# Designed miniproteins, single chains, continued (3), part 6

Each design is a single chain, and the fold is of that chain. pLDDT is the mean over its residues in the fold that is shown.

## One batch from the design tools (miniprotein)

Design m8188
Fold by ESMFold2-Fast:
Structure m8188 (fold): chain A 68 residues (1-68)
Amino acid sequence: EEERERLRKLVLELIALKLRKIGLEFELELLKPYADDPEVAARIKELEKEIEELEKEIKELEKEIESL
């Protein structure tokens, strides 16, 4: 049953991406109080970019799963 295996793989990938996003968002929240440090501000900017990229990837996967 190919559809079941495909769905399983997509769901596992979606879970992995969502967990990664949660981890990055948690790091971002922990760093926000220290944003006056230029090194911390640079890390915050990188985290925001990574979160945005993950959000796009999650949205595409959710659409693919919905189409099944």
Scores: mean pLDDT 84

Design m8189
Fold by ESMFold2-Fast:
Structure m8189 (fold): chain A 65 residues (1-65)
Amino acid sequence: AKAEIEKLAKEYEEIVSQMVEAMRKAKDAKARGDTAEYNALQEQIAKLHQQGGEIMKQIREAMKK
């Protein structure tokens, strides 16, 4: 249980890191007027947010054990 929670927490931190990087790239794309890249990055951010939510659900389920 504890080791499982630690593993999930690390996976969540990795997703947060990827989301922050994607947000930074989206800001740069918007500044350059690259609407296609900006939109693609926004879709990636939404997907990462959904993956993060799934990991948080798994952490909560592991904590109930």
Scores: mean pLDDT 82

Design m8190
Fold by ESMFold2-Fast:
Structure m8190 (fold): chain A 76 residues (1-76)
Amino acid sequence: KPLTPEQKKLFKQGLSLVKSGKIDEAKKLFLEAKLTDPLELDKLNGSPVSYYTPEEQEKINELKEEGLKKMEEYLK
């Protein structure tokens, strides 16, 4: 099922927090809302590439593509 209006609000708020650099606040929201998939991607995207192996970077890129596609579906 698609997200409820309340869940969509929390999802957008979490993404906004990540994009504004308030990663800790976003992380707290993600844990409380159990919105892990696209929000976890955005959290990881804030970390330096040097902290990840090439294999981990591939997984992050795959999750970014999935998150973007999921966001586009939510906007339709």
Scores: mean pLDDT 57

Design m8191
Fold by ESMFold2-Fast:
Structure m8191 (fold): chain A 79 residues (1-79)
Amino acid sequence: MSPETKIASLLTAAALHVVAAEISLERGDLEAARESVKAARENLEKAKELMEKHGIDDPEAEKLIEKIEEQIKELEEKL
């Protein structure tokens, strides 16, 4: 798997975990929401690390990272 493909996969996983956390939080399942937020954070940080390590400058990926990070922060404030 290329670094670019792995970054895309990690960002997709992070986004899906954010959605899962939002759904769990709306249902009042705080334990499931916390686990999903943790998984989203881990995938986002791995994606950021790979981008930095490989010097990848992708404006669309950077915007997606900023969006996911803001969503994670908002969820962490509610948990």
Scores: mean pLDDT 86

Design m8192
Fold by ESMFold2-Fast:
Structure m8192 (fold): chain A 75 residues (1-75)
Amino acid sequence: SIEELIKEIEETLKETIRIAKEKNDKETVLEAEILEGLLLIVLGVAKLEGVEPDKELLEKLLKKAKELLEKAKEL
């Protein structure tokens, strides 16, 4: 579902930020915060238009979030 997809993106980014902060990786924190901002824009636009968020765009955000999480874990 879209709600589960949003939750997974939020949880993935939260975990990425947590790990990156522990490692003092400020660049990865900023990249994750940019993705959080993009998620808010996607959700905000959908709410303004009275439509569901773009599932394909959410799936792309999740993919980027997971790639960033893997990067954070490897540092």
Scores: mean pLDDT 86

Design m8193
Fold by ESMFold2-Fast:
Structure m8193 (fold): chain A 90 residues (1-90)
Amino acid sequence: MKIDPRVAELASRAVLAALAGDAEAAREATDRLLEEARRLPREEAIASLEHAIALLEMAAGVAKIAGDEEAARTAREGAERLREELEELR
């Protein structure tokens, strides 16, 4: 499955913003990621969203281990928004 480079870049930005405690930047990156995913063919959109969800879930796990409840929550909220879009495509 082909992962879109732009979606991958935006997923990384969302992860970094969440871990930095910047909930607004994390939401902006997630919004842009959803816009880019919606432009992709269904198969590429699914693969790219699955990749982004996995990164955000990993970030949430790391933040939880580090004791950063706000970062963990921000990352989980981002993952949930992407999961909603993925369910709509499936």
Scores: mean pLDDT 86

Design m8194
Fold by ESMFold2-Fast:
Structure m8194 (fold): chain A 70 residues (1-70)
Amino acid sequence: SMEERRLEVLVRIGVLKIKLAVIKHFSEDPEEREKAEKLLEELDELEEELERTGDIEKAEERLDELEKKL
């Protein structure tokens, strides 16, 4: 169902935020920290668009692309 897909997207966003925050604050590599910061900004934009539009399919596509950048 769309509700299940929405929940899956929200869980993926939450997990990725935690992962990126850990990298941003605890990675020994400054380049990894900068990359994590940029990905967090992209993730915030994705979350804001999802809240505004409710477009689950677009959110799934953007999240897949963002996860590939890790």
Scores: mean pLDDT 87

Design m8195
Fold by ESMFold2-Fast:
Structure m8195 (fold): chain A 77 residues (1-77)
Amino acid sequence: SAVENAKEVLNSPEKIEEIKSMITSKEEGERYLALAIKYYEEGNYEKAKEYLKKALEVSKNPAVIDLAKGLLEIIEK
């Protein structure tokens, strides 16, 4: 599930760093996902949710959409 995928990513420092590197991506949705992870690590869940919602609005990448949905569900609990 999207939530299971998001939990796996959050428990992997290597995957977190890979996503954070997308801040320089040409795809807007990937940049928003990278910003969301940065704010999540800082404990700023309000900003993390804001950028996850933006990633969902603009991304056409199924992997970005799946991860953003899973992360939103985790944060909104």
Scores: mean pLDDT 86

Design m8196
Fold by ESMFold2-Fast:
Structure m8196 (fold): chain A 92 residues (1-92)
Amino acid sequence: SEAEELRKKAIEYLEKARQSLKEGNFDEAVEWAKKAAEYAIKLAELGDTSGAREVLDGLIELANEAEKQGKLDVAIELSLYAMQVALALRAA
């Protein structure tokens, strides 16, 4: 289904963001997180609230990790993407 394909891509992009953050590739982590959020918003619009929540939880985890690494700018951007997913879930 379209939801299954979008969920697969959302999780793939989230994992790429996590890997980039671990490697210190902060710009790449932000770009992958942005893509994960965009796909999670589409999932929420299609009624896959579970898939969208999984991405939301992952983005919150990554924002906390960036803050722990002293990267406040990265943590803020990741938190903004998490907020966009949360708002889409609220609207669904």
Scores: mean pLDDT 89

Design m8197
Fold by ESMFold2-Fast:
Structure m8197 (fold): chain A 57 residues (1-57)
Amino acid sequence: SMMNLLGAIKSGENAAKYLLSNGIPEEIAKKVLEEAKKSGDPEKAERIGVRAVVEYV
């Protein structure tokens, strides 16, 4: 659904911003954002973001 896609995008953007603020390279933050968007699901996108934060920060 469109609402699920928008939620996934927002979760990905939040994770990408957090990674960038912690000095993680733009290429990594962009990859995480794209993976979150491709999930099309807010819950999956949140898990993708959290996993990236745990791995890189």
Scores: mean pLDDT 84

Design m8198
Fold by ESMFold2-Fast:
Structure m8198 (fold): chain A 128 residues (1-128)
Amino acid sequence: DPEREKRLEEFYKHLEENLELFKKLLKGSLGVDLLEGSEEEQEAAKKMLENFDEFLEWLLETLRRIAEALAAGDVQRALDLIDEALAKTKARSVQLLFLREALRIASILGADEVAEYVSKRIDELENR
């Protein structure tokens, strides 16, 4: 689909142009989870900070895979990738940052059902 491929390129450009801001926001979210998180969240955040470059590359690759799945019309694959990322991340502030980027991807690609799912997960995490 040429229109979806164009939107996928727009997402990759957005990710490239905002990479340094995303890195700062990710470190900030990890810092919040280390200070204010549960014991499990603190442990997860510490591990992610100790392996920051590997974690960042995995997270960016996961966002790219979500965008590719949505561009292909594979809604279930996108939802599975989102749920896998949340399960692996565990830490609330990093999960919220990830979900906000996933929401942006779903919105750019016009995946309304995924955008609704992600918005609901954001609301559930913010109201804990």
Scores: mean pLDDT 86

Design m8199
Fold by ESMFold2-Fast:
Structure m8199 (fold): chain A 65 residues (1-65)
Amino acid sequence: MKKKEEAIKLINEVSELILQHPEARDEVLELVKKAVEAMQSGNYDEAIKLAREALEKAKEAIEKS
C-alpha cells in the first residue's frame, strides 16, 4: 500500500496549498480531480504523477504572485 499512501500524501499537500492560496486553485483543479479519479480507480502510479504535476503547478502559480 506504499503507492496509495504516497498518492494520498501528495493529494493532501496540493489541497492544503490550494486552501492557503486560492489564487492557485484554478491552475491545478483539473489535475487534482484527475489524481483523485486515478486513485479511486486503483491507478496509484497515475495518481502520484498527476498529484506531483498539480503540486509543481501550484507552487509556480504562487511564485508568480
Scores: mean pLDDT 80

Design m8200
Fold by ESMFold2-Fast:
Structure m8200 (fold): chain A 63 residues (1-63)
Amino acid sequence: MNTAISQAAADAVKNLGLSPETAARVAYLLAIKGLSPEEAARRTGVSVETVEKVRELIEKYAA
């Protein structure tokens, strides 16, 4: 990726305390599999609050 938006999204994910691998897994479950935040949280071991923040970042930066 070669855009400022991609860098801002990566920085926001780091601020959530997530590894890039965990963040990518959460994003995949939300965007590709269409799972609820609760289901994505259960599958990744991440809190529902953090999963909701990842979903917000996807909507904000990926459109």
Scores: mean pLDDT 73

Design m8201
Fold by ESMFold2-Fast:
Structure m8201 (fold): chain A 78 residues (1-78)
Amino acid sequence: DEKFHKEQVESAEKAIEELLAQAEKEVGDTEEGQKLLKKMKEYGKKALEALKKGDYVSAGEYAEQMLILASELSELKQ
């Protein structure tokens, strides 16, 4: 279903943009935070690329890694 695929890609793109915007506000000047942010950007790009190709398995794996990194970045804020 072309409409479903398009909605999935657009929803993922928006979710990735929102996660990255939040992470950029929280990263600060720590080397660990900057490293996590860089990896989040790389996984977000790979997740979108996989989704656009219809590779839902790889897209899910990359999205999961991005969420784990976002959680780790949030813990550094303590």
Scores: mean pLDDT 79

Design m8202
Fold by ESMFold2-Fast:
Structure m8202 (fold): chain A 82 residues (1-82)
Amino acid sequence: VGENVLAPLTPEQRAQLDAAVAAINEVFDEAEKEGLDPRDVGVLATALQLRAVGDTLNGRPISADEARAEAEELAKRLKEKK
């Protein structure tokens, strides 16, 4: 089907994406340790990871710093949800 596999990720983009994913997981692991439900944490972590992949593939790689900030904001929102 109409998938573009011809735009390769550079080693730098892959490293940046891996760092962003690690930052997201670290924030949510810490939030889970603080009492957030693992299921809610898993859903949000997956959503942010997919967004990071999409942004990287569109030529706008997300930084680990930016990913961490977004994960922290969502974790706070999740705590307020109750």
Scores: mean pLDDT 75

Design m8203
Fold by ESMFold2-Fast:
Formats: C-alpha cells, structure tokens, sequence
Structure m8203 (fold): chain A 99 residues (1-99)
C-alpha cells in the first residue's frame, strides 16, 4: 500500500540520518554527507506516497539540508544537532502515516 511504501522510505531515511551521525562523529565527513543525500531522496519518495505528512517531511528535509551545510562548513556539532532534529521529525511523520 502507499502507507507501507511511505513508512518503508521513512525508515530508510531515518537509518541514513543515523548512519550520517555515526560517520560525522568518526570524522568521515564525505560519507556523512552521502548518507544525508540518501536520506533526502528517501524523504522525497515518502512525500510522494503520503502527502498528509508533508509538513513534518518538509521540516525533516530542511533539517537534513542544514546538517549537510554544517558538515561542509566543518561545524560537526551543529550538523549532529540538525540531524537529530531530522530524526525526530521523521519519527513524527511515521506516527502520522500510521494513524
């Protein structure tokens, strides 16, 4: 179903953000950015299957983009903070799709 497809993409986005945080903490900035780009792709896919979550997913995409920019500028702590906020927004979106 479209609900199941949306949830699957959101779970993949969450996992990529988590992987990005781990890579950033280990100083692997290029891998962290790559995982954030994958997370954005999965969030976009989830939006196509569940437009009702658009607000939370737009917020998540903004937060992932913020994390990416902070990594490019060498601000690892701010990037991790933005990524963690994105994880929270993704979790809220999953709950809304499930309801």
Amino acid sequence: SSRQQSIQHLNQAYQHVQDAIRHAQNGDIDSAIQHLDQAISHIRQAQSYSPDSSFQLTSARSQVSGARRHLQNGDIDSAIDDAQRAQYSIQIAIQNVQS
Scores: mean pLDDT 89

Design m8204
Fold by ESMFold2-Fast:
Structure m8204 (fold): chain A 69 residues (1-69)
Amino acid sequence: NAELLEQARADMAEGAKRLIESAKKYLENGDYRKAGIKAVAAMVLAGFAGDEETLEEARKLSKEIDKKM
């Protein structure tokens, strides 16, 4: 069912964006470990969703978090 697959991808892309926002909040609070976990989870979901823009944002965020750890 192509419709269910497209909905799943949309849900994953939205989830990735929420994880990016969560990662940014943890990064702002100095919780680099939790920020890193959320950024990696966002990359995984964005990758499965095929959302290259969100994947690139999550990847850049992950690199910035790694610089702080």
Scores: mean pLDDT 85

Design m8205
Fold by ESMFold2-Fast:
Structure m8205 (fold): chain A 63 residues (1-63)
Amino acid sequence: GLNEGMTALARGDYETAIEHFQEELKKDPNNIVALMNLGEAYRRLGDYDKAKEYFEKAKELGK
């Protein structure tokens, strides 16, 4: 769930964080919080291309 993903992200467990946030996106593809946190997790892993993709999607939905 979202809280579990955020807890994993705070602990530096980016793989587990990504799994939880992807589960939330399967339930709600427009979940801005899940998209922003997926972007952050990928940024922390050094995957800047995926991070940018998720951040841009979150930004478009937040308008």
Scores: mean pLDDT 85

Design m8206
Fold by ESMFold2-Fast:
Structure m8206 (fold): chain A 59 residues (1-59)
Amino acid sequence: MEVTGVGYGETEEEAIESAIKGAIAAAKSRGLKVTKVLSVKVEKAGDLYKATVTVEVEE
């Protein structure tokens, strides 16, 4: 099972960190564990960076 997190930041690293934190929080709220990061996509969204992180989760 996969969960996607989206984050924004002034730097690519900040955006990625925000996206990962969001994905972990979403997984925990559903009683799921994040086992690994499958993909990271970073793009510029206006004046900020947007990161989309897909993580693998299990029960």
Scores: mean pLDDT 82

Design m8207
Fold by ESMFold2-Fast:
Structure m8207 (fold): chain A 98 residues (1-98)
Amino acid sequence: LAAKIAALKATLAANPTAAAYLNLGNLYFAAGQYASAIAAYKKAIALNPTALAYANLGMAYLNLDQYASAIAAFKNALALDPSNAALKDMLAYAEAQL
């Protein structure tokens, strides 16, 4: 993971894309580095907001027990993909933690 993160960070310094930031966030998430994953997902969203990027952001917030931020992220994901049952379940789960 560390070598893949380093290589992707070098690529992003030369050519920042939403897909590359989403991939960087996913590598940080897999490494358990949720704060770094959140930062990468936010950069991906700033370049191209997608339901997937918001859903992954919400999952990273859940892993840090930041339920209010997770709820906001899942609501944004559902606004982009309102028929997604998994996002509705994740939102309901996060709301139940408050």
Scores: mean pLDDT 86

Design m8208
Fold by ESMFold2-Fast:
Structure m8208 (fold): chain A 96 residues (1-96)
Amino acid sequence: GEIEELKKKAEELIEKARKAIEEGNVEEALKYLDKALDLAEKLIELGALEEAKEILEEILELSMELIKKAGDDKKAILRAIGLALRVIGLLFDIEL
């Protein structure tokens, strides 16, 4: 169904982001994480809260890893922090 397809697409984007982080491709990693977050928000809209939580938790983990790997790229660090804060906010909203 739609929920299963969205989760699969989000997981594929997360794996692409993970590989980009490993390769030091910060901009590509941010692009994939932003797209995965959009899909997690769609999962929330559809009431797929457990599926959305799994995706959001992985985005948060990779955002933290990206901050460590961004080096002197202040713009990338700030974007990754912004992404992490948005994920934390969504996780709090779906618990309440």
Scores: mean pLDDT 87

Design m8209
Fold by ESMFold2-Fast:
Structure m8209 (fold): chain A 72 residues (1-72)
Amino acid sequence: SDLINAVVKQDYDTLENALNADPESEEALIALDNAASAFGGEKIEEIAQKLVEQNPENEIAQLALKNAKINL
């Protein structure tokens, strides 16, 4: 619920901190992709890009990056 509330408020620092603590968290990665699809923007693209650079096989991070770029 805290991650969902962070996404709704566009509090991407809370989302970024969660992903830094656990970059493979399915809940946090899905929250990132939902934020990318709903809002887009440079901060979401930056978070998604960093995750893809750290693990190029992270499919949810790749989708979030694609969705963030589409919504610019």
Scores: mean pLDDT 79

Design m8210
Fold by ESMFold2-Fast:
Structure m8210 (fold): chain A 67 residues (1-67)
Amino acid sequence: MKKVGLIRAETKEDAEKAAEILKEKFGLDEVILLVGKSSKEALEIAEKIRKEEGAEVYLADAKDILK
């Protein structure tokens, strides 16, 4: 099963830093950066990818990863 990470962040820099950490921890095949999207929009995008592509989706907020 394809592993896809979705990283929500307020800035591109935070998204890229969080994506690097998440890729290393979970062995993700692909990472999508959701810069400037709300948590609700990120959840909707994650659900769409899970249902339409049959992918295993890991949704994270950059602030929760970076702290």
Scores: mean pLDDT 80

Design m8211
Fold by ESMFold2-Fast:
Structure m8211 (fold): chain A 68 residues (1-68)
Amino acid sequence: MSLEEEAEEMARSTVKAGIAAGLTPEQLERALQHVADEAVEKGLDPETAERIRERYLAWAREQLAAKA
């Protein structure tokens, strides 16, 4: 997989696992920031990593709202 695809898969997995574990929106935001930081360390463009973080954070918020 490309670094971008790998980062997206990691972000999606993080959101799914975090929601299943009962993480708060603030904890999910911190977890997704760690995913973005790791992707940048692996060589992903910071702007791309930030877009992935923002998109999956928005998705996480939607998933939490749908659960309520």
Scores: mean pLDDT 82

Design m8212
Fold by ESMFold2-Fast:
Structure m8212 (fold): chain A 55 residues (1-55)
Amino acid sequence: KEEVEKGLAELSEAINAGDTKAKEKALEEIAKAAGVSVEEVREYLENSDLDAVYK
């Protein structure tokens, strides 16, 4: 969905910039849009193309 995709793009940019606050905000937005917890979003990213970033 558009909101999840936007959150993922913002998360990627925040990670590349080293902005911890923006990263946490993006994770919360993705979790709300997907109806899951922030921890579940983090697990999802660890098992995707962002695996290397979160491990």
Scores: mean pLDDT 71

Design m8214
Fold by ESMFold2-Fast:
Parts: sequence; C-alpha cells; structure tokens
Structure m8214 (fold): chain A 72 residues (1-72)
Amino acid sequence: SAEREAEVARILSLSESEQAARIAGLVLRAIGAELDGNLEEARFWLETALRIAKALGDEELAALLEKRLEEI
C-alpha cells in the first residue's frame, strides 16, 4: 500500500540506530493493536516492519515477523 511504502522509504533513509528505534516502534504499535482486538492494524504494522527487515537484509528479524504474522 502507499502508506506502507512511504513509511518503509522514510525509515530506510534514517541512520542505523534510528532504523532500529522505528522498527521497534512499529512492532510495539502492532502489539497494541492486537491487544485492542484490531488485527487489521496489527497486521499492517507487522507487514511494514517485515518490509523494512527484508530491505535491510535482517533475515532473523524477517523470519520472526513472518511467524508472528501467521499467528494473527
């Protein structure tokens, strides 16, 4: 989606430490959405984090996020 691509592009333009903080923020938003019963929003944030993890070549994080997406 346009929203996801814009957020991915933004994060990829940041420093390594800022990228890590933004990815953590996306995962926390997904957890919050899941606790609120908003599985659509939770999926959106996890898929956004997954796109970034794959773009950065973080295979371990990407695998963890893919597994989490299968559980919601």
Scores: mean pLDDT 83

Design m8215
Fold by ESMFold2-Fast:
Structure m8215 (fold): chain A 65 residues (1-65)
Amino acid sequence: SAAKEAEIKALAERLKKEYGLKSVSVEDGKVYIEVDHEDVTRDVGARIAAIGLGIELGKSVEVYE
């Protein structure tokens, strides 16, 4: 639904800012998160956040570096 997509977009924006991610996108059943490989502590946090987002959306998650 449009409301669910707006919620997902807001959550993605928040996670991007919170963890300093390069990009966050949601496409056809998957969440894609690109992390900064220099920031090991934020990388771990970003992966945990990605799993949480995937669960919330009922979608698989892929994290790229």
Scores: mean pLDDT 63

Design m8216
Fold by ESMFold2-Fast:
Structure m8216 (fold): chain A 90 residues (1-90)
Amino acid sequence: DPVEEDRERLLALFDEILDRLGKSGLPEEEIERLRQMFLDGHPDALPALVDALIELKDYEGFIELLKTLLGLSEEEAQKAIESYLNRPVL
């Protein structure tokens, strides 16, 4: 379980990313759905957020999310994004 400070930091980053996605054209209903999924601890919340970030090409937001959640460097996060974008689709 994350420490309270880490949770608050993650939620602040999440809200910032959602605000950016909304300004980039993500519908408000979809933004509220993503926020609710995270608050409910839904297992699909992170995949859904990642898909939205990729669709709107907010790679900087994706990098910050990976750095915060996984402790990755910026270069490692960029490589992870490239791997995710080029993953086999079954």
Scores: mean pLDDT 68

Design m8218
Fold by ESMFold2-Fast:
Structure m8218 (fold): chain A 85 residues (1-85)
Amino acid sequence: NLKKKAEEYRKKAIESMQKAIDAAPPEDRPLVEQALKEAETSSPKAGARIAELLAKRSTDPVAQKYLKEAAENFKKAAEYEEKLK
């Protein structure tokens, strides 16, 4: 069930981005929220890129951790989607 694994990892990535919003300083939250919205509507490969860029810009270690987790989960989702066709 490659499709289910892709969906599972995408869901985990989105959950990690939501945790990053909660951990982010108030001034950074709108940027992470906008990035989450973009990641939800784009490919997992694009979502991984978005999360990695935010992780590099983040000054909060907890937010950075969750953004890195989101990037890894998006990469896993992309790997499974590539195997579907």
Scores: mean pLDDT 81

Design m8219
Fold by ESMFold2-Fast:
Structure m8219 (fold): chain A 78 residues (1-78)
Amino acid sequence: MTEELKKKAEELEKKARELLPAAQAGDEKASMIYSYLMAASQYYERGARFSANGKDEKAEELAKKADELEKKAKEIEA
């Protein structure tokens, strides 16, 4: 769980950074996707920290919130 959540956070942060130039150039769609991906990444990272400290229930709650945000980003991309 911990490593999986950390990896997801890193992957989403990387994807968000790739969208930053377009978002800064005024691409509204890129800006929205960037915001959702960064939020999801932060929730996955927090989840990984809770999992690392044995608080798996809290980690699962945070991962669920991150999954919902990642899903919103994918819906905008489609």
Scores: mean pLDDT 83

Design m8220
Fold by ESMFold2-Fast:
Structure m8220 (fold): chain A 106 residues (1-106)
Amino acid sequence: SEAAEEGKKAAEEGAKKGEEGAKKKTREDGLKGMEAAAKGGNKAGKGAVDSGTKEDAEEAGRAGAEAGNRVDEAAKKSGNKENGFWASTGGGAAATAAAAGRAAAS
C-alpha cells in the first residue's frame, strides 16, 4: 500500500535526522533531530493504520519501531548529553507511534 510505503520512508528519514542531531553540538540541531524522528515515527504509525493489508501495516509499524531504536542507540553514544536527550525523546515518540499503528493493524 502507498500509505505503508510512505510511512516506511518517513521512518527512515526521521531516523537518519535523529542520529545526526544526536551527534551535533548545537541545541538547535538536537531539537531538529528530535522533531524529525518523532514525525517519521508518527507517519509510520499512520501508514500502518491506513494500510490496506495486515502485512503492510506490520511492515510500516516495524519500520517506525526500528527508527526509534536507531535514534535511541545514537543518543546513548552521543558525546553531547543534551542532544542525546533530544534524540532519545524523538526515538521514544517514534517507537510509541509505531507500536500504536501495529496494535491497530492487529
Scores: mean pLDDT 73

Design m8221
Fold by ESMFold2-Fast:
Formats: sequence, C-alpha cells, structure tokens
Structure m8221 (fold): chain A 78 residues (1-78)
Amino acid sequence: GAPGTASATGPGLEAARRAALEAWEAGGDGGAGAGAVAADGRTGSGVASGGREAALRAAERAAEAAGPDAVAAGGGAM
C-alpha cells in the first residue's frame, strides 16, 4: 500500500489505541482464538480484515512508544 496521511496521526492514533484496548479486554482472555487468527498474518485477502489489522498495528506502535520501559525493565517472552 501507499503511505497515508500524517496530519491526523495523533488523534487517530488515540482512537485506534482505545478501540484496540477495548477489543483486547473483551477478547483478551475469552476470545484468544479470534485474536490469534488476526496475528497469524496476511495470508489471503479481505477488506474488512485489512481495517482490523491496520487498527491493531497502529495500537502496537502506540503501545511501544508508551511502554518501552516495561519491555526493557521486565519484559517476558513466554
């Protein structure tokens, strides 16, 4: 894909982060299967799936910017 807009990155990022947090909370423990499918990657196609992945990707970037300390101070890969 082509690069997107950079003007609405800040407010859009917060909205995406909030939506992702709610999705993780709603399906973090109960909906692990559904979440794992999204994390599998880009196998086929799906305009709807693209939107979901874009939101998750934006949230991950925001989380990294806000939580680098947790990863370095006490990260856990299990």
Scores: mean pLDDT 50

Design m8222
Fold by ESMFold2-Fast:
Structure m8222 (fold): chain A 69 residues (1-69)
Amino acid sequence: SDLEELKKVVEELKKEIKEIDPEAEEAIEIIDYILENALENSTDDSLKDVIDSIKEGKPIILENVLEEK
């Protein structure tokens, strides 16, 4: 299920952010907000594209979390 894959990718991203900065609550809240908006506004066909975008953007997201220090 693409929904299960999306949740897994998001949980793995949150875990890695917490490993970099345990106090990155704002970054986690932003990720939760993005996930909620993706689920609300995405068509069934677009979930895979959302997953792929998160996977591709993961290095940039992690770098941005580091820059907020």
Scores: mean pLDDT 67

Design m8223
Fold by ESMFold2-Fast:
Structure m8223 (fold): chain A 74 residues (1-74)
Amino acid sequence: MSAKEAETVKRIYDLLLADGVPREEAAALTRKLASKLQEGDLEGAIKILKEAVKQGIISEKTAKEIEKLLKETV
């Protein structure tokens, strides 16, 4: 990973924990998003975020903040 991608991944994990996501789920979701970021698959990453909101894993606010970070990193 580039230094910029690594910093984004860390910030995503911290945002998920701040939103009350359990550590195991936060780590799993962060790994999925990191994989999409490394692939350059922004649309796939956004789809993962929308599904997490639908399942009540994260808030819409947290999903929006992560989406912004992903767009700024790609």
Scores: mean pLDDT 82

